# Designs tried in a protein design run: designed miniproteins, single chains, continued (3). Part 112

Each design is a single chain, and the fold is of that chain. pLDDT is the mean over its residues in the fold that is shown.

## One batch from the design tools (miniprotein)

Design m11885
Fold by ESMFold2-Fast:
Structure m11885 (fold): chain A 83 residues (1-83)
Amino acid sequence: MKEEVLKLAEELEKAVAAGDKKKAEELKKKLAELGKKAATPEELEEVKKKAKEIAEKFGKPFEEALEEVLIEYLGQKVIQEEA
């Protein structure tokens, strides 16, 4: 999982640097899906709660906020494994 996440993150950085918005969005969706699979039911509940707060605060759709929080959660989990 960690190796796959790092590879997708590198591809996302390259897509963003190249201005490839479609590729970047696709990679963000893949990262969010991996975050969802990596989370326990309790962790998913925490992620959903945080996503709801972000959606309400910034006027974003819940699904968009959920995707952002899942990617952040996955990143934290990968960094914690490295530390």
Scores: mean pLDDT 77

Design m11886
Fold by ESMFold2-Fast:
Structure m11886 (fold): chain A 55 residues (1-55)
Amino acid sequence: MLERTAAVAAEAAAFETRQVGLQSGLDMVEGLKRDGAPESVVEAARAALLAEAAA
């Protein structure tokens, strides 16, 4: 039962960290897309965002 409380707290902390990382990543991808960056650069940025979301 104690482990469950710790798991919930860890999950909440993970959500907070993920939100900050994802928001930063989305902003970068939107910036590249707005500037007309090559598809390869946009894809690399998206891959980094997906890795951040999966972590």
Scores: mean pLDDT 69

Design m11887
Fold by ESMFold2-Fast:
Structure m11887 (fold): chain A 72 residues (1-72)
Amino acid sequence: DTEAQLREAEARLEELRRRAEEEGDLLAQQAVISLEGIRNNNEKEALRELLERRVELHGPEGLEEALKKIEE
């Protein structure tokens, strides 16, 4: 269910936003900025899911790798 997947991704984005704004997490701040910069809705969904899974599996390394992909 794409809607359920997007909802979970949005919840993770809110968590990243909280870390960025309240805890000063630089990687979370960059992730939030990058996500907000993407205008294509499908790419936003895929990236949110990618960021969430990479953080869960690989921690900060996953965030850095995902941000590099956005840069391309």
Scores: mean pLDDT 59

Design m11888
Fold by ESMFold2-Fast:
Structure m11888 (fold): chain A 90 residues (1-90)
Amino acid sequence: DEGQRLIEEGTAEYNEILEKLSLGHTPEEVEASLQLARETAAGINPGEAEERAREQGVLELYREQLTHHSRLLVEPLERIELGKELLANS
């Protein structure tokens, strides 16, 4: 199925980029950034994610990571969305 293939390929590429962006950070920073980035990509309310980041004292890191992730993750996210569209219209 074309839609399923696009979702799998996009997800794999997304995870690879996310791992690369995590390099050079402390384990605590990596954990916080990965959780917030994944929640945002999964379509969770950005305001809710910001509230969690504020509570944990990592709001600045969260915002910086989102900005960086947006540029690098556009292509794999678009591929995932296309795959979902194809499955929904099948």
Scores: mean pLDDT 66

Design m11889
Fold by ESMFold2-Fast:
Structure m11889 (fold): chain A 86 residues (1-86)
Amino acid sequence: SSNNAKIDQIAKAMGVSRNSVNKAVDILQSMFPDVSKSQILNALLSLAGISSTKTQEDIINNIRKAKENKDRDSMLDYLRQLIRHS
């Protein structure tokens, strides 16, 4: 399926197992129950640098800045925005 292909791409780019990608998806779905698995996978592809839109790149830059500032609440808000725009 297209989801299996996305999982394989993320796993390869991040140097992790497919099982680790599936666990990350499950955690993100638990944190953001209003988003789809497909949106989460597309967000992970953009974070892994495989494919991104300009909107996704702008949001990822905001995630990086929030991480540097140790602003966990802003990081989670931007992560949710990234998934919704994916």
Scores: mean pLDDT 86

Design m11890
Fold by ESMFold2-Fast:
Structure m11890 (fold): chain A 77 residues (1-77)
Amino acid sequence: VETFKKILEKYKKELEELLEKAKELGDEELAARIEEAIERLEKDIEELENMSVAQQIGVILRAFGDILDFRAELAKL
């Protein structure tokens, strides 16, 4: 649990850095989507201890996917 929580906290920091970049570029729609992803991840981190290992892995994969998608969107700008 602690290891997965640490990974998710690192992903949250990466999303926050992407959010700042989206705001600098003036992409308000992308910034809003990143903020929603951060809020969802914060909720998932709080609930992590109540999740099965499979559910925890699912959260990690989803957060990683969000980071990749947002990086790709920023690269197009």
Scores: mean pLDDT 82

Design m11891
Fold by ESMFold2-Fast:
Structure m11891 (fold): chain A 76 residues (1-76)
Amino acid sequence: SSAEAAALAARAAALLDEARAAAKQGDVTTMNSLIEQGERLARAAASLAPTDAERAAILEAAGKRVQEARDAAAEA
């Protein structure tokens, strides 16, 4: 359902924001674990999305957050 997809996408975003925080502290191991968990939830959310547009938006948002975490690690 759209509501379930949104809930999983929000949880994925929270984990990926935690990954970025871990990256800023130099904790690459925790960052990588949180990225893996966040990407799994984002894929689950996308699989439940009722439209291709919603699916694409969920995956794009997750990809941007993953990149932000990796960029933070590179700058630390």
Scores: mean pLDDT 87

Design m11892
Fold by ESMFold2-Fast:
Structure m11892 (fold): chain A 70 residues (1-70)
Amino acid sequence: SREEALAFLRERFPDAPEALLEEMVDLYFRLYAGQPFDEAALLSVAGMALRDTRAGRPPRGLTARPEDLP
């Protein structure tokens, strides 16, 4: 669930702001809509968002689709 994914990311990235964690979760469910929960895919999305945030950019893929992932 969304709440489960958010709790997972909060535990994994305790220093990340809540707004960023929510963006990661929203992006994950946008890209992987209708698919079973995949922790590796969620962590991949989180890593992408963290890299973009560190570069001073909005998280990559706010408009991304599953086909845009490597």
Scores: mean pLDDT 68

Design m11893
Fold by ESMFold2-Fast:
Structure m11893 (fold): chain A 77 residues (1-77)
Amino acid sequence: GRVEEAVELLKKGGMEETAELFRKTVEDVKNGKASRLEAEIAVGIALLVAGVGKVVGDEDTYRGALLIAEELEELLE
């Protein structure tokens, strides 16, 4: 799914620990273990990671982080 694709892209970009943190955050939001504020902060962090990836030319990190932000934003609806 989207999260699995995002995690693989982030790992390919060298962001393995970040990928695992984002996977856990998405799971915690889906399971009601994360607050709305924690989910909103995670969207902000994912967008910052995407921005860094874009600036340094790491398209895998950029794409992976954007997919995480998209999944979290849909869960906040």
Scores: mean pLDDT 87

Design m11894
Fold by ESMFold2-Fast:
Structure m11894 (fold): chain A 92 residues (1-92)
Amino acid sequence: MMLSVQGLINGARGGIDRGERLLDQGDFDGALRAVEGAIRQSRRLLDLGHYQQALELATRALRVARRVLRARPTPRARRAVREARRIIRRAR
């Protein structure tokens, strides 16, 4: 399979945008699933050395994850916030 950095960026961006829409609709589980995908793609970008893209996308994903955590304080939401923060620290 072809490795695509642009595919990771587009996937993370799409996940964040979907997460924001689902959150505005009150679908917290759907929003969390979408932002978890964006966090995984941001981590892959970090692992590939794309620090600026990983930082930008993880920062946006963190905002959505924090909104989900405030509405639904679950272990899964707390994990998403921790993972996004970890990516941000490593990308700086």
Scores: mean pLDDT 86

Design m11895
Fold by ESMFold2-Fast:
Structure m11895 (fold): chain A 79 residues (1-79)
Amino acid sequence: SSSPEQRAAAIAELERAAAYARAGDLAGATKELNRAAQSSGNAVIAAELREVAADVAAGRLTGEQAARIAEGFKEFLSL
């Protein structure tokens, strides 16, 4: 289980990831997704976010797809 501080950090990082992805900055999105994975305090969420970051970095996800995925994780982590 993650602390409130870990969840808040991950949420902020996911918001930045979505913004970078929509702006077409896939490197910025990848960086923030990896940060969110580290901040999440949840091993399953961390693993999923790292896979999404790898897919974004490899060009397998569009910016809009990456943004929507980040928003979905943000909703899940929100209290």
Scores: mean pLDDT 87

Design m11896
Fold by ESMFold2-Fast:
Structure m11896 (fold): chain A 94 residues (1-94)
Amino acid sequence: DGLPQEVLEAGQRARDAVVRFFSSKTNDARAQALIDLARALIDLARALRRQGDDDSAENLLRTAISLADTAYYIGNEKQKEEAKKLKEEAERLL
């Protein structure tokens, strides 16, 4: 059986962000990839909770917090603000 569409879409965005991170040549591009990955993992965690997988959702939220912290460290001023908001969102969902 296939995964729910929301899980597939968030998973694909997460995979794309990982590829962009390793392909990136600048800290701004890496920070954006980490922000995109953190957002995708938060969306994936919400989707997994709707499927009853709270343990996987919690692990993804903890990963999203770590990625947002890294993006905050290497990002520009706008990316630092976006990363801070993503971290706060993930922490509220734990």
Scores: mean pLDDT 88

Design m11897
Fold by ESMFold2-Fast:
Formats: structure tokens, C-alpha cells, sequence
Structure m11897 (fold): chain A 86 residues (1-86)
């Protein structure tokens, strides 16, 4: 469990580092892509506390989606809430 979450966070950090800085989440993108976009916005957040919380939550949702612990429908609901906060 913890090892997969750490691996997912490292993968997100690498992919987000290769992405251009975003200003918003694309609602037409896949749930997985929207989670990467939330992580991108989280790293740009002026509050390190809010940024860390958004990044950690997005990483957890992505890990849960990949392991099947979270459904795509539940992940989409969580992404919408995260996008409203970012």
C-alpha cells in the first residue's frame, strides 16, 4: 500500500515536471489526465499547505483508481472537488 502510493507520487512528479504550467483543469480530459492537471496546478499554488494537500489527494485518487480501490465515477467526483479548490 504505502510503497505503491510513494511510487505513484514519484511518477506524477516526473510527468508534471515534463508538462507546461497549466491555469485550469480540462473537463473534457480523461479522469487520469485531470488528476495530473490538478497535480500541475498544486505545484504552482502560492500556499504550500494547500498545494501539498491538493497534490497528495490527487496522487491518492490516482493510486486508488489504478488499483481498482476507487471507481472511475468516484475519481471523477473527487477531481471536480479538487479542481474547484485549485
Amino acid sequence: MAQKAAETSKEISKRVGEMPPLTSVDPSASVEEQLYQVANLALQHPSSFIGTTLFTTAAGVLAGLRTGEISEEEARRQVEALADTA
Scores: mean pLDDT 75

Design m11898
Fold by ESMFold2-Fast:
Structure m11898 (fold): chain A 62 residues (1-62)
Amino acid sequence: ALAAAREAVLARLEALGLSREQALLVIRGLDRGRYDEVLAFLESHGVSRATAEAIIADYAAA
């Protein structure tokens, strides 16, 4: 489940225009429970708050 969630998040972030390195930083933040930092990072890269919250929720539920 977690491995599939990780691949889904990586694919989604790359589709939103983030680089692989940026997407991996998001995964690291999610794995560490740093949801506020992940949300701020995604918003700084043009991801809407609603989309960022959905990504965090989907990963946390996996």
Scores: mean pLDDT 82

Design m11899
Fold by ESMFold2-Fast:
Structure m11899 (fold): chain A 116 residues (1-116)
Amino acid sequence: LDEAREKIRKVVEELIEEVRATVDPAVAAALEALLKMVVERQVSLEEVADVLRAHFSPAQADALLARIQELSAELESGIARLIAQKLSVDEFVEEFRKRLEEMVKRFVAAYRAVTS
């Protein structure tokens, strides 16, 4: 089932590339760290917090970190639910992509709210 991991990795790479093309570099860096934390577990929440503090005011960083914690918990819960459904590899990857796209969309909305 290395196939599912490879397909998910490609989805993450595609989303990061799309974000880099359409949003501020600071937002792109924060989203890249969030996606690596939640999907690949390569980045800790503390490392995501450090990225936010490097690019945003303390108040903005704290607000975004709280939203990231909420979105991360929701995505992890959603993934656990998908695993329980015993989906095919392709069905799992497609549902995972939809949840990641929704998470990215919600984070961009949160960014606009705290930086407006």
Scores: mean pLDDT 73

Design m11900
Fold by ESMFold2-Fast:
Structure m11900 (fold): chain A 70 residues (1-70)
Amino acid sequence: SLKEEIVKEVVEEVKKYMEENPEASAEEVLLFAAEKVGRLATENKLSLEESREILQEVLAEVGKLEQERA
């Protein structure tokens, strides 16, 4: 689904961001993820509910990556 594709794309971009910016704080990583979700949601004209679901799933995956990094 489009939702699953967007979640996967954002998570992969976050992983790359973390690799390129090893000194980035957890707050900077979360902000990067949220901004990317917002951009893709706007470009795809997603509803508020769909955008919220995508953001929730992305933040859960990013939280796991941050725990592994810390």
Scores: mean pLDDT 83

Design m11901
Fold by ESMFold2-Fast:
Structure m11901 (fold): chain A 98 residues (1-98)
Amino acid sequence: DEIEEFFEKFAEKHKEELEELEKELKEAREKGDWERVRAIHRKVAELLIKEIKDEKIRELAERAAEVGADVVTAVYQTLQGKEEETRKNLEAVEEKKK
């Protein structure tokens, strides 16, 4: 799964920083510190945006970060949509070759 590979590579590249942010996120959620939760989500968004090569996906990630949405979920959903579109395009090319 290309989406899983993308997030796996992202997690590997930023492992130390993501582990620290995950720990901080857990503590913030347990304390009900939603302002801290939003700040942590913004940091994850900044890291993720830097790794996105696709301009359209990056724009959507930046928009999600700006409105305080879950950037990881937004990127995941967008990658799923692009993967399906790419698959359909490949299938159409393959059918024309038969």
Scores: mean pLDDT 65

Design m11902
Fold by ESMFold2-Fast:
Structure m11902 (fold): chain A 57 residues (1-57)
Amino acid sequence: SMVHQMLREQMRKNVDVDADATIATFEGLAKSSPLLSEHFQFEADLTREVAAEQQAA
């Protein structure tokens, strides 16, 4: 979907800087924002997935 592709593009930019810091930030936001915790957890998981794919390439 368009939303999924936009998220992957945004995640690539963040992963190029520091994947671990980006993942930690989203996990922290998930804990501090219960209403949006599922959204931030999804972004953390997506960032982890993109980082793994980039290392495999």
Scores: mean pLDDT 70

Design m11903
Fold by ESMFold2-Fast:
Structure m11903 (fold): chain A 93 residues (1-93)
Amino acid sequence: MDKEEFEKEVTLSLATMYVASMKSHGLVSEKTAEEIRRIIEKAIEEAESPEVATRIVLAAMQALNDSVDNGDDDKKIVENVKNAIEKAREEAA
């Protein structure tokens, strides 16, 4: 079994669980949680490698956490996550 394939699957699962947990604790709205999950899932699918996917997800999760801690509204949370993903892609290239 390929370790890289396993790591990519684990990364996707952890990202999905993290967003679901934040929704369950009322930290993000259901609509925002679904939008962020979709953005992260697409970014993982489009990643050149499992390493790039991991970097993107870590950046997205960090941006999500920071936005929630700052009390940002739903729109700004989504913008910050999208910006973090784009920056992570540029840094991984």
Scores: mean pLDDT 80

Design m11904
Fold by ESMFold2-Fast:
Structure m11904 (fold): chain A 80 residues (1-80)
Amino acid sequence: DDDQATFLDALIRALRGEDVPRPLRINGLLYTNDDLRTAVEALGEMLEQQRRSGVEPEWVVDSPEAARRWERLRRLLEER
């Protein structure tokens, strides 16, 4: 739950051009600011492909906190 919300928060920060002071560690993997920027770019491409194909796959979120961050991230990606 918290890990998913934390990861989504980091993606939002990366999309805004904000640097995370410490690399994020999730499931034993270290995510640098460059890794997070790569991830948010890939997510943006995925959402654009979904809009073009007319298919609306849902991002699986496990908690209300993760759901709120996912909604915010989606809006930021759609505004760009």
Scores: mean pLDDT 70

Design m11905
Fold by ESMFold2-Fast:
Structure m11905 (fold): chain A 97 residues (1-97)
Amino acid sequence: SRIEELIKKLPKELQLALGYLVLKHGNDEELIELIAEVAGVSIEELKSLTEEDLEEPLKKLAKLLGVSVEDLLNPRGIKLTKSVVETLLEIAVESLE
């Protein structure tokens, strides 16, 4: 799928940061499973990650998206659905290239 291709283009640290955000602000189980699989971690390992563990990856992801870390961590009720995540991934991947 397009979303899988985009996730694979992120370095592992940013895949983990994305997974953290989707766990916190989304409810798409298939998307969480896909991110964990691509990152090479279990869902339980992904769930064990804290904001402190991901401080620098979250900062890097925020920079790629052109947003603040605060906005990324507290997206004002925006649910991280597959369509929202795909849009964010297109922006992040373009910024890496």
Scores: mean pLDDT 85

Design m11906
Fold by ESMFold2-Fast:
Structure m11906 (fold): chain A 60 residues (1-60)
Amino acid sequence: SKARELAQEYIDAIKNKDSERVSEINRYVAENRDDPEIAKVYDEIVDLIYNGEDISKVLD
């Protein structure tokens, strides 16, 4: 799905410390929060970061 592809790209960008790509994805999510799957995946990744958990868990 598009949401899963976006999640993978976001995880890769964070792990590679690609701040430019992270910013691009954050902007895309902000523009597409009307898609509940995109909003949910983004919010799950943010929650994992906040709780100090492995962000790859969002793909499970």
Scores: mean pLDDT 80

Design m11907
Fold by ESMFold2-Fast:
Structure m11907 (fold): chain A 87 residues (1-87)
Amino acid sequence: MLYRPGPLLSSILRSSGVNKDTVTLEEILDAILRYAEQQGLIDTGDRPGVINLSGTPLGEIFGKDSILATDLEGIEKAILKHSTPVP
């Protein structure tokens, strides 16, 4: 299924090199992880695999200060809240 990202999510996708009007859930997930890596948001010390969202645009999307990179269900739910499915 294809999704049309909302304005905030679209800005993050463009920052990660995704310039499409419609994207798959997998493309959005990959773009979010690339954005987190590029911004140095992934914790490699005290809490490995935690993405630090505080003060970032991702914090607005997830509504949290941090999230686990392995919480694919939570990430998917946030993506669906900030995008529109395209038939």
Scores: mean pLDDT 77

Design m11908
Fold by ESMFold2-Fast:
Structure m11908 (fold): chain A 85 residues (1-85)
Amino acid sequence: MSGEELLEEAKRKYEQGNYREAGYLAIEAGQLFAERGDIEGANEAGKLAVEAGLKDPNAAVGAGLAIAGIGVSIEAALRTGEKPA
């Protein structure tokens, strides 16, 4: 599954209220975008992972998803030589 396919699946899971699955899929999409230096795609996926984490009833899982979402945005910026701000 491509980063685009994973992000679409993550959005679908989020719409269904399956926030944990949406967060995991968004992180996987963000990693694939980061690997090819797609900052915009990684940021979109990272934002979805953070949003899904905020909706998860388990605070520890939610915090992990949010941190991972931020991490994929930073990784993409580092790969392109741009600043992650």
Scores: mean pLDDT 77

Design m11909
Fold by ESMFold2-Fast:
Structure m11909 (fold): chain A 73 residues (1-73)
Amino acid sequence: SSEIDAIISQIDALYAQAKAQGNADLALELGILRGMALISKGVADITGDYDFGLSQAQKLLQQAQQLVQQSQL
């Protein structure tokens, strides 16, 4: 799904930014969320339930964005 791929790319960008900034704890947390997003895509591909897979990927992106915001406070 192009939509799930776009979400994974957004999480990848946040992960790369955290690594570039030397924030190891944030990078680890974002890396875990990235892995979960890839699993969500895999589940969608196997089951054909792209609505579920997209919903899960969107929640993971929201969590990633919240972690980034909290790290900048």
Scores: mean pLDDT 85

Design m11910
Fold by ESMFold2-Fast:
Structure m11910 (fold): chain A 77 residues (1-77)
Amino acid sequence: SLEELRRRLEEYRRALLAKASTWSLDEQQRLLALLRQEEELARKNTSLSPEMRQVVLDVTQELIAELEALIAALQAA
């Protein structure tokens, strides 16, 4: 289901963010660049249904926003 897909992606997002929070600024910035590339690829992925694509985009955008906040906080320190 779409709900199960979102749940699994949210679990992945949480685990990845937890790991990234211990990384250097450079490593966090590299991850951010990769996530932005993945977002663009997801937007163009016609093999996914529109509903599945939207779930992937939503979760990816949430992860990007949280990682951007983490980077901003680290740069302010």
Scores: mean pLDDT 85

Design m11911
Fold by ESMFold2-Fast:
Structure m11911 (fold): chain A 97 residues (1-97)
Amino acid sequence: SELVEELRKRIEEIKEEALKKIEEAKTKEELEEIGEEFVRKMEPIAKEALENKLPEELQKYILIAAAEIGIKLGEKITGEEEQPDLEAARAAVEAAK
């Protein structure tokens, strides 16, 4: 099915772009934005898969791609918290007094 191959290619492109951005990201805000963009780009593909009653294999492929991105985002968010944003937030509140 050409549609299945086209959707697989789109999923792979979205996944690869997200993975590259995650590796380059240095802030929690950038990681959150990457996650939101990934979900936004994947939603139309998931809808097309459901509406066209596409094979279970494609649905599994979508879930695997989402899991891979979720794991990488989680690892980066958890591993890069060496700066407590709490101290910056506290300094901003004191400066506003």
Scores: mean pLDDT 73

Design m11912
Fold by ESMFold2-Fast:
Structure m11912 (fold): chain A 87 residues (1-87)
Amino acid sequence: SAIEKKRKELLKLAKEFRKAVENKDEKTALEILKRMKEIIDSIEDEEEKKKFEEILNQLEKAYLAAMVFNREDLAKKIMDEAIKKLE
């Protein structure tokens, strides 16, 4: 299905995001979040879109935790939980 294909792409991007955050690559992490938002915005099913928007919001919070608040421990926990929701 189109939704399953998008979920797999978002899972791949979320894992690349985690790697970028762990490497402190702010530019790459933000570019991945932007790409994820573009994919989510293309979803026509309102209920599925809302689920992925929640996951994106979690990853945005992980970015802030790691890059702005220097809470790498919290960022890791949030990213791991978000990735699990995409599996």
Scores: mean pLDDT 89

Design m11913
Fold by ESMFold2-Fast:
Structure m11913 (fold): chain A 110 residues (1-110)
Amino acid sequence: SSSSRSTSRSLRYIGALIDGDREEAERLREEVEEEVKKDPNNVSALFSLANIKRSEGDLEGAKEYYEQLIKTLGGKDSDALRNLARVYRELGDEKLAEEYERRAKELEES
């Protein structure tokens, strides 16, 4: 699946949280977690789950899934790199945040 499907599920999760629809939010999270369990290299599911974890404030979980996504794509996803940089900044690791922002920018310039 494409980045668009990942973005759609993450946005639906955030929308459910804003609306107070905890049941829909939990269902969407479970669906994505099951997809990752069935295929640990599912780019769409990894991106969705990383975004969901970040939205939940699970910064360590978000970091793990963004790192797995970046590894799966051979380091060639500027959106994942940029999101991982934001997670590292929120964790207080400014040096790693700057490193991943630099990598994302290099991909955008190439």
Scores: mean pLDDT 79

Design m11914
Fold by ESMFold2-Fast:
Structure m11914 (fold): chain A 75 residues (1-75)
Amino acid sequence: SVDELLDEAIAILESSGTPELKAIAREVRQAKERKDYLTAANAIRAGADVLEKLGMTEQAERLRKLADEIIKALK
């Protein structure tokens, strides 16, 4: 389900310990509560960009795949 994809993305963002990624995780949680899945997917992509800059390439790639799956589920 989209909610399961969002929960996995939130867990990855929160696990980083970075204040910026924790703020993005909060944005994803708030978008999920509003059922604003497009905003949530865009926030997850922003989180992936931050992780990539930190050298966390595997986590960044996983977030990008989760965002893509969320967007596909909206079609």
Scores: mean pLDDT 88

Design m11915
Fold by ESMFold2-Fast:
Structure m11915 (fold): chain A 87 residues (1-87)
Amino acid sequence: MTPEERDAIAESAYRAAMELLDEAEKRGYLTPEQAVAIGILAAIAEWAGRKDLAAEIYRRMSELFEKLGDTELAERYKKRAEQLEAE
């Protein structure tokens, strides 16, 4: 797989994750299945070498959980984003 192909995959995963996060924010809730899907998309972006995109997905997920009142999950995803940003 070429670097260009990996970058395209990471960008596609990022866009899909952002769409799922936008839908969850509009509905005011996140299903367990959506949370798993977003986590997989973030992992795909990280695997493809786009830690910046993965960090942004985790940051957005943290913000969503904070809005939903799940402070423990919000903190977990915030720490994951910060870890990726520090690399």
Scores: mean pLDDT 84

Design m11916
Fold by ESMFold2-Fast:
Structure m11916 (fold): chain A 100 residues (1-100)
Amino acid sequence: SEELEKLRKEAIEVYQELKRLAEENGIDFEIPSLEELEKMSPLEFAKRVLDLAYELAQSLPKDAPEEVRRKVGEILRKAGEIYQKILELLNVDERLAPPA
């Protein structure tokens, strides 16, 4: 699916933004390599990126600057939206099936 490939690329962009933000702010947590994540299905990839975004949010210091907290919130929102869109796309055929 062309739409599924587009969503996968968006998930890669969110992953890269997440990794950069963590590195720039000295937030240390285990981030899998892009190579490992690229071997996953688009749904599994998007879920893993969403889980990483939650882990980033939980790893923020209590005194983190407002700007950093805002950027983490934006990453989490984007990751959630991508995951939801992939779920909807993959389930569309089942919802459009005529009732038996």
Scores: mean pLDDT 80

Design m11917
Fold by ESMFold2-Fast:
Structure m11917 (fold): chain A 96 residues (1-96)
Amino acid sequence: LTEIQKIAEEALENIRKAIEALKNGDYQTAIDYLKKAEEALKKMPNVPKVLRDKALESIQKAIDAAKKGDFETAIKYAEEARNLLIQAATFAIGLA
């Protein structure tokens, strides 16, 4: 469905922007984008619970690391979250 595709695109766009903000040292902007990616993920239907929970956990770990100023760890978890969000989007839009 078009609405589900928009939600999936929103999640992927926000996680990409979060990673760029982290690379630029803008942790506050990164946290804001990570939270938006989390909100979009929560709106995605048909995502398997274990995949959704892993993606949410990776986003939360990225936020926690960013708040601590742990730039390297925040990027690692944000990249992990991006990969999980790509998988979640595939389920949500019915490609899996």
Scores: mean pLDDT 86

Design m11918
Fold by ESMFold2-Fast:
Structure m11918 (fold): chain A 65 residues (1-65)
Amino acid sequence: SEALEGVVVQAVRERGGIPREALLAGLAAHYDSQGLDGEAKAEEILRRLEREGRIVVEDGVVRAA
């Protein structure tokens, strides 16, 4: 959801970066709790945010753009 995507961007901004693996795990757990394929949904969201220029991935770390 757009609201969750905003929360993700804000979290990486506040932390100055989050390891991609850690962010994927957190997002996957969130969607798994909703009965969805958490890994697939987490990957979908991060790829979309990167394509939209809202985040960047540098050396395995996700940062807010």
Scores: mean pLDDT 82

Design m11919
Fold by ESMFold2-Fast:
Structure m11919 (fold): chain A 79 residues (1-79)
Amino acid sequence: SVEEDLEELKEDFLNGKLSEEEFKDRAIKLIEETDDLNIVNEIVDFAGNLYDEGKISPDTEIEVSVAAGIKDIKRAVGL
């Protein structure tokens, strides 16, 4: 499930099993694949927390947030 994929993503990154680029790619993929806006918000919040902790770059946090924004726009226009 997307919830299980999100928990795996969080655990793998926090345990050092993923690079920042691999984290970004998987986070954006989960945002694109899910129909649950609560999951999108959890991914954005997690990336924001990682940025606040100095664990990811501002560019990575911005790209995750942009992916969520694009998804929201697509839903609004029926794409």
Scores: mean pLDDT 87

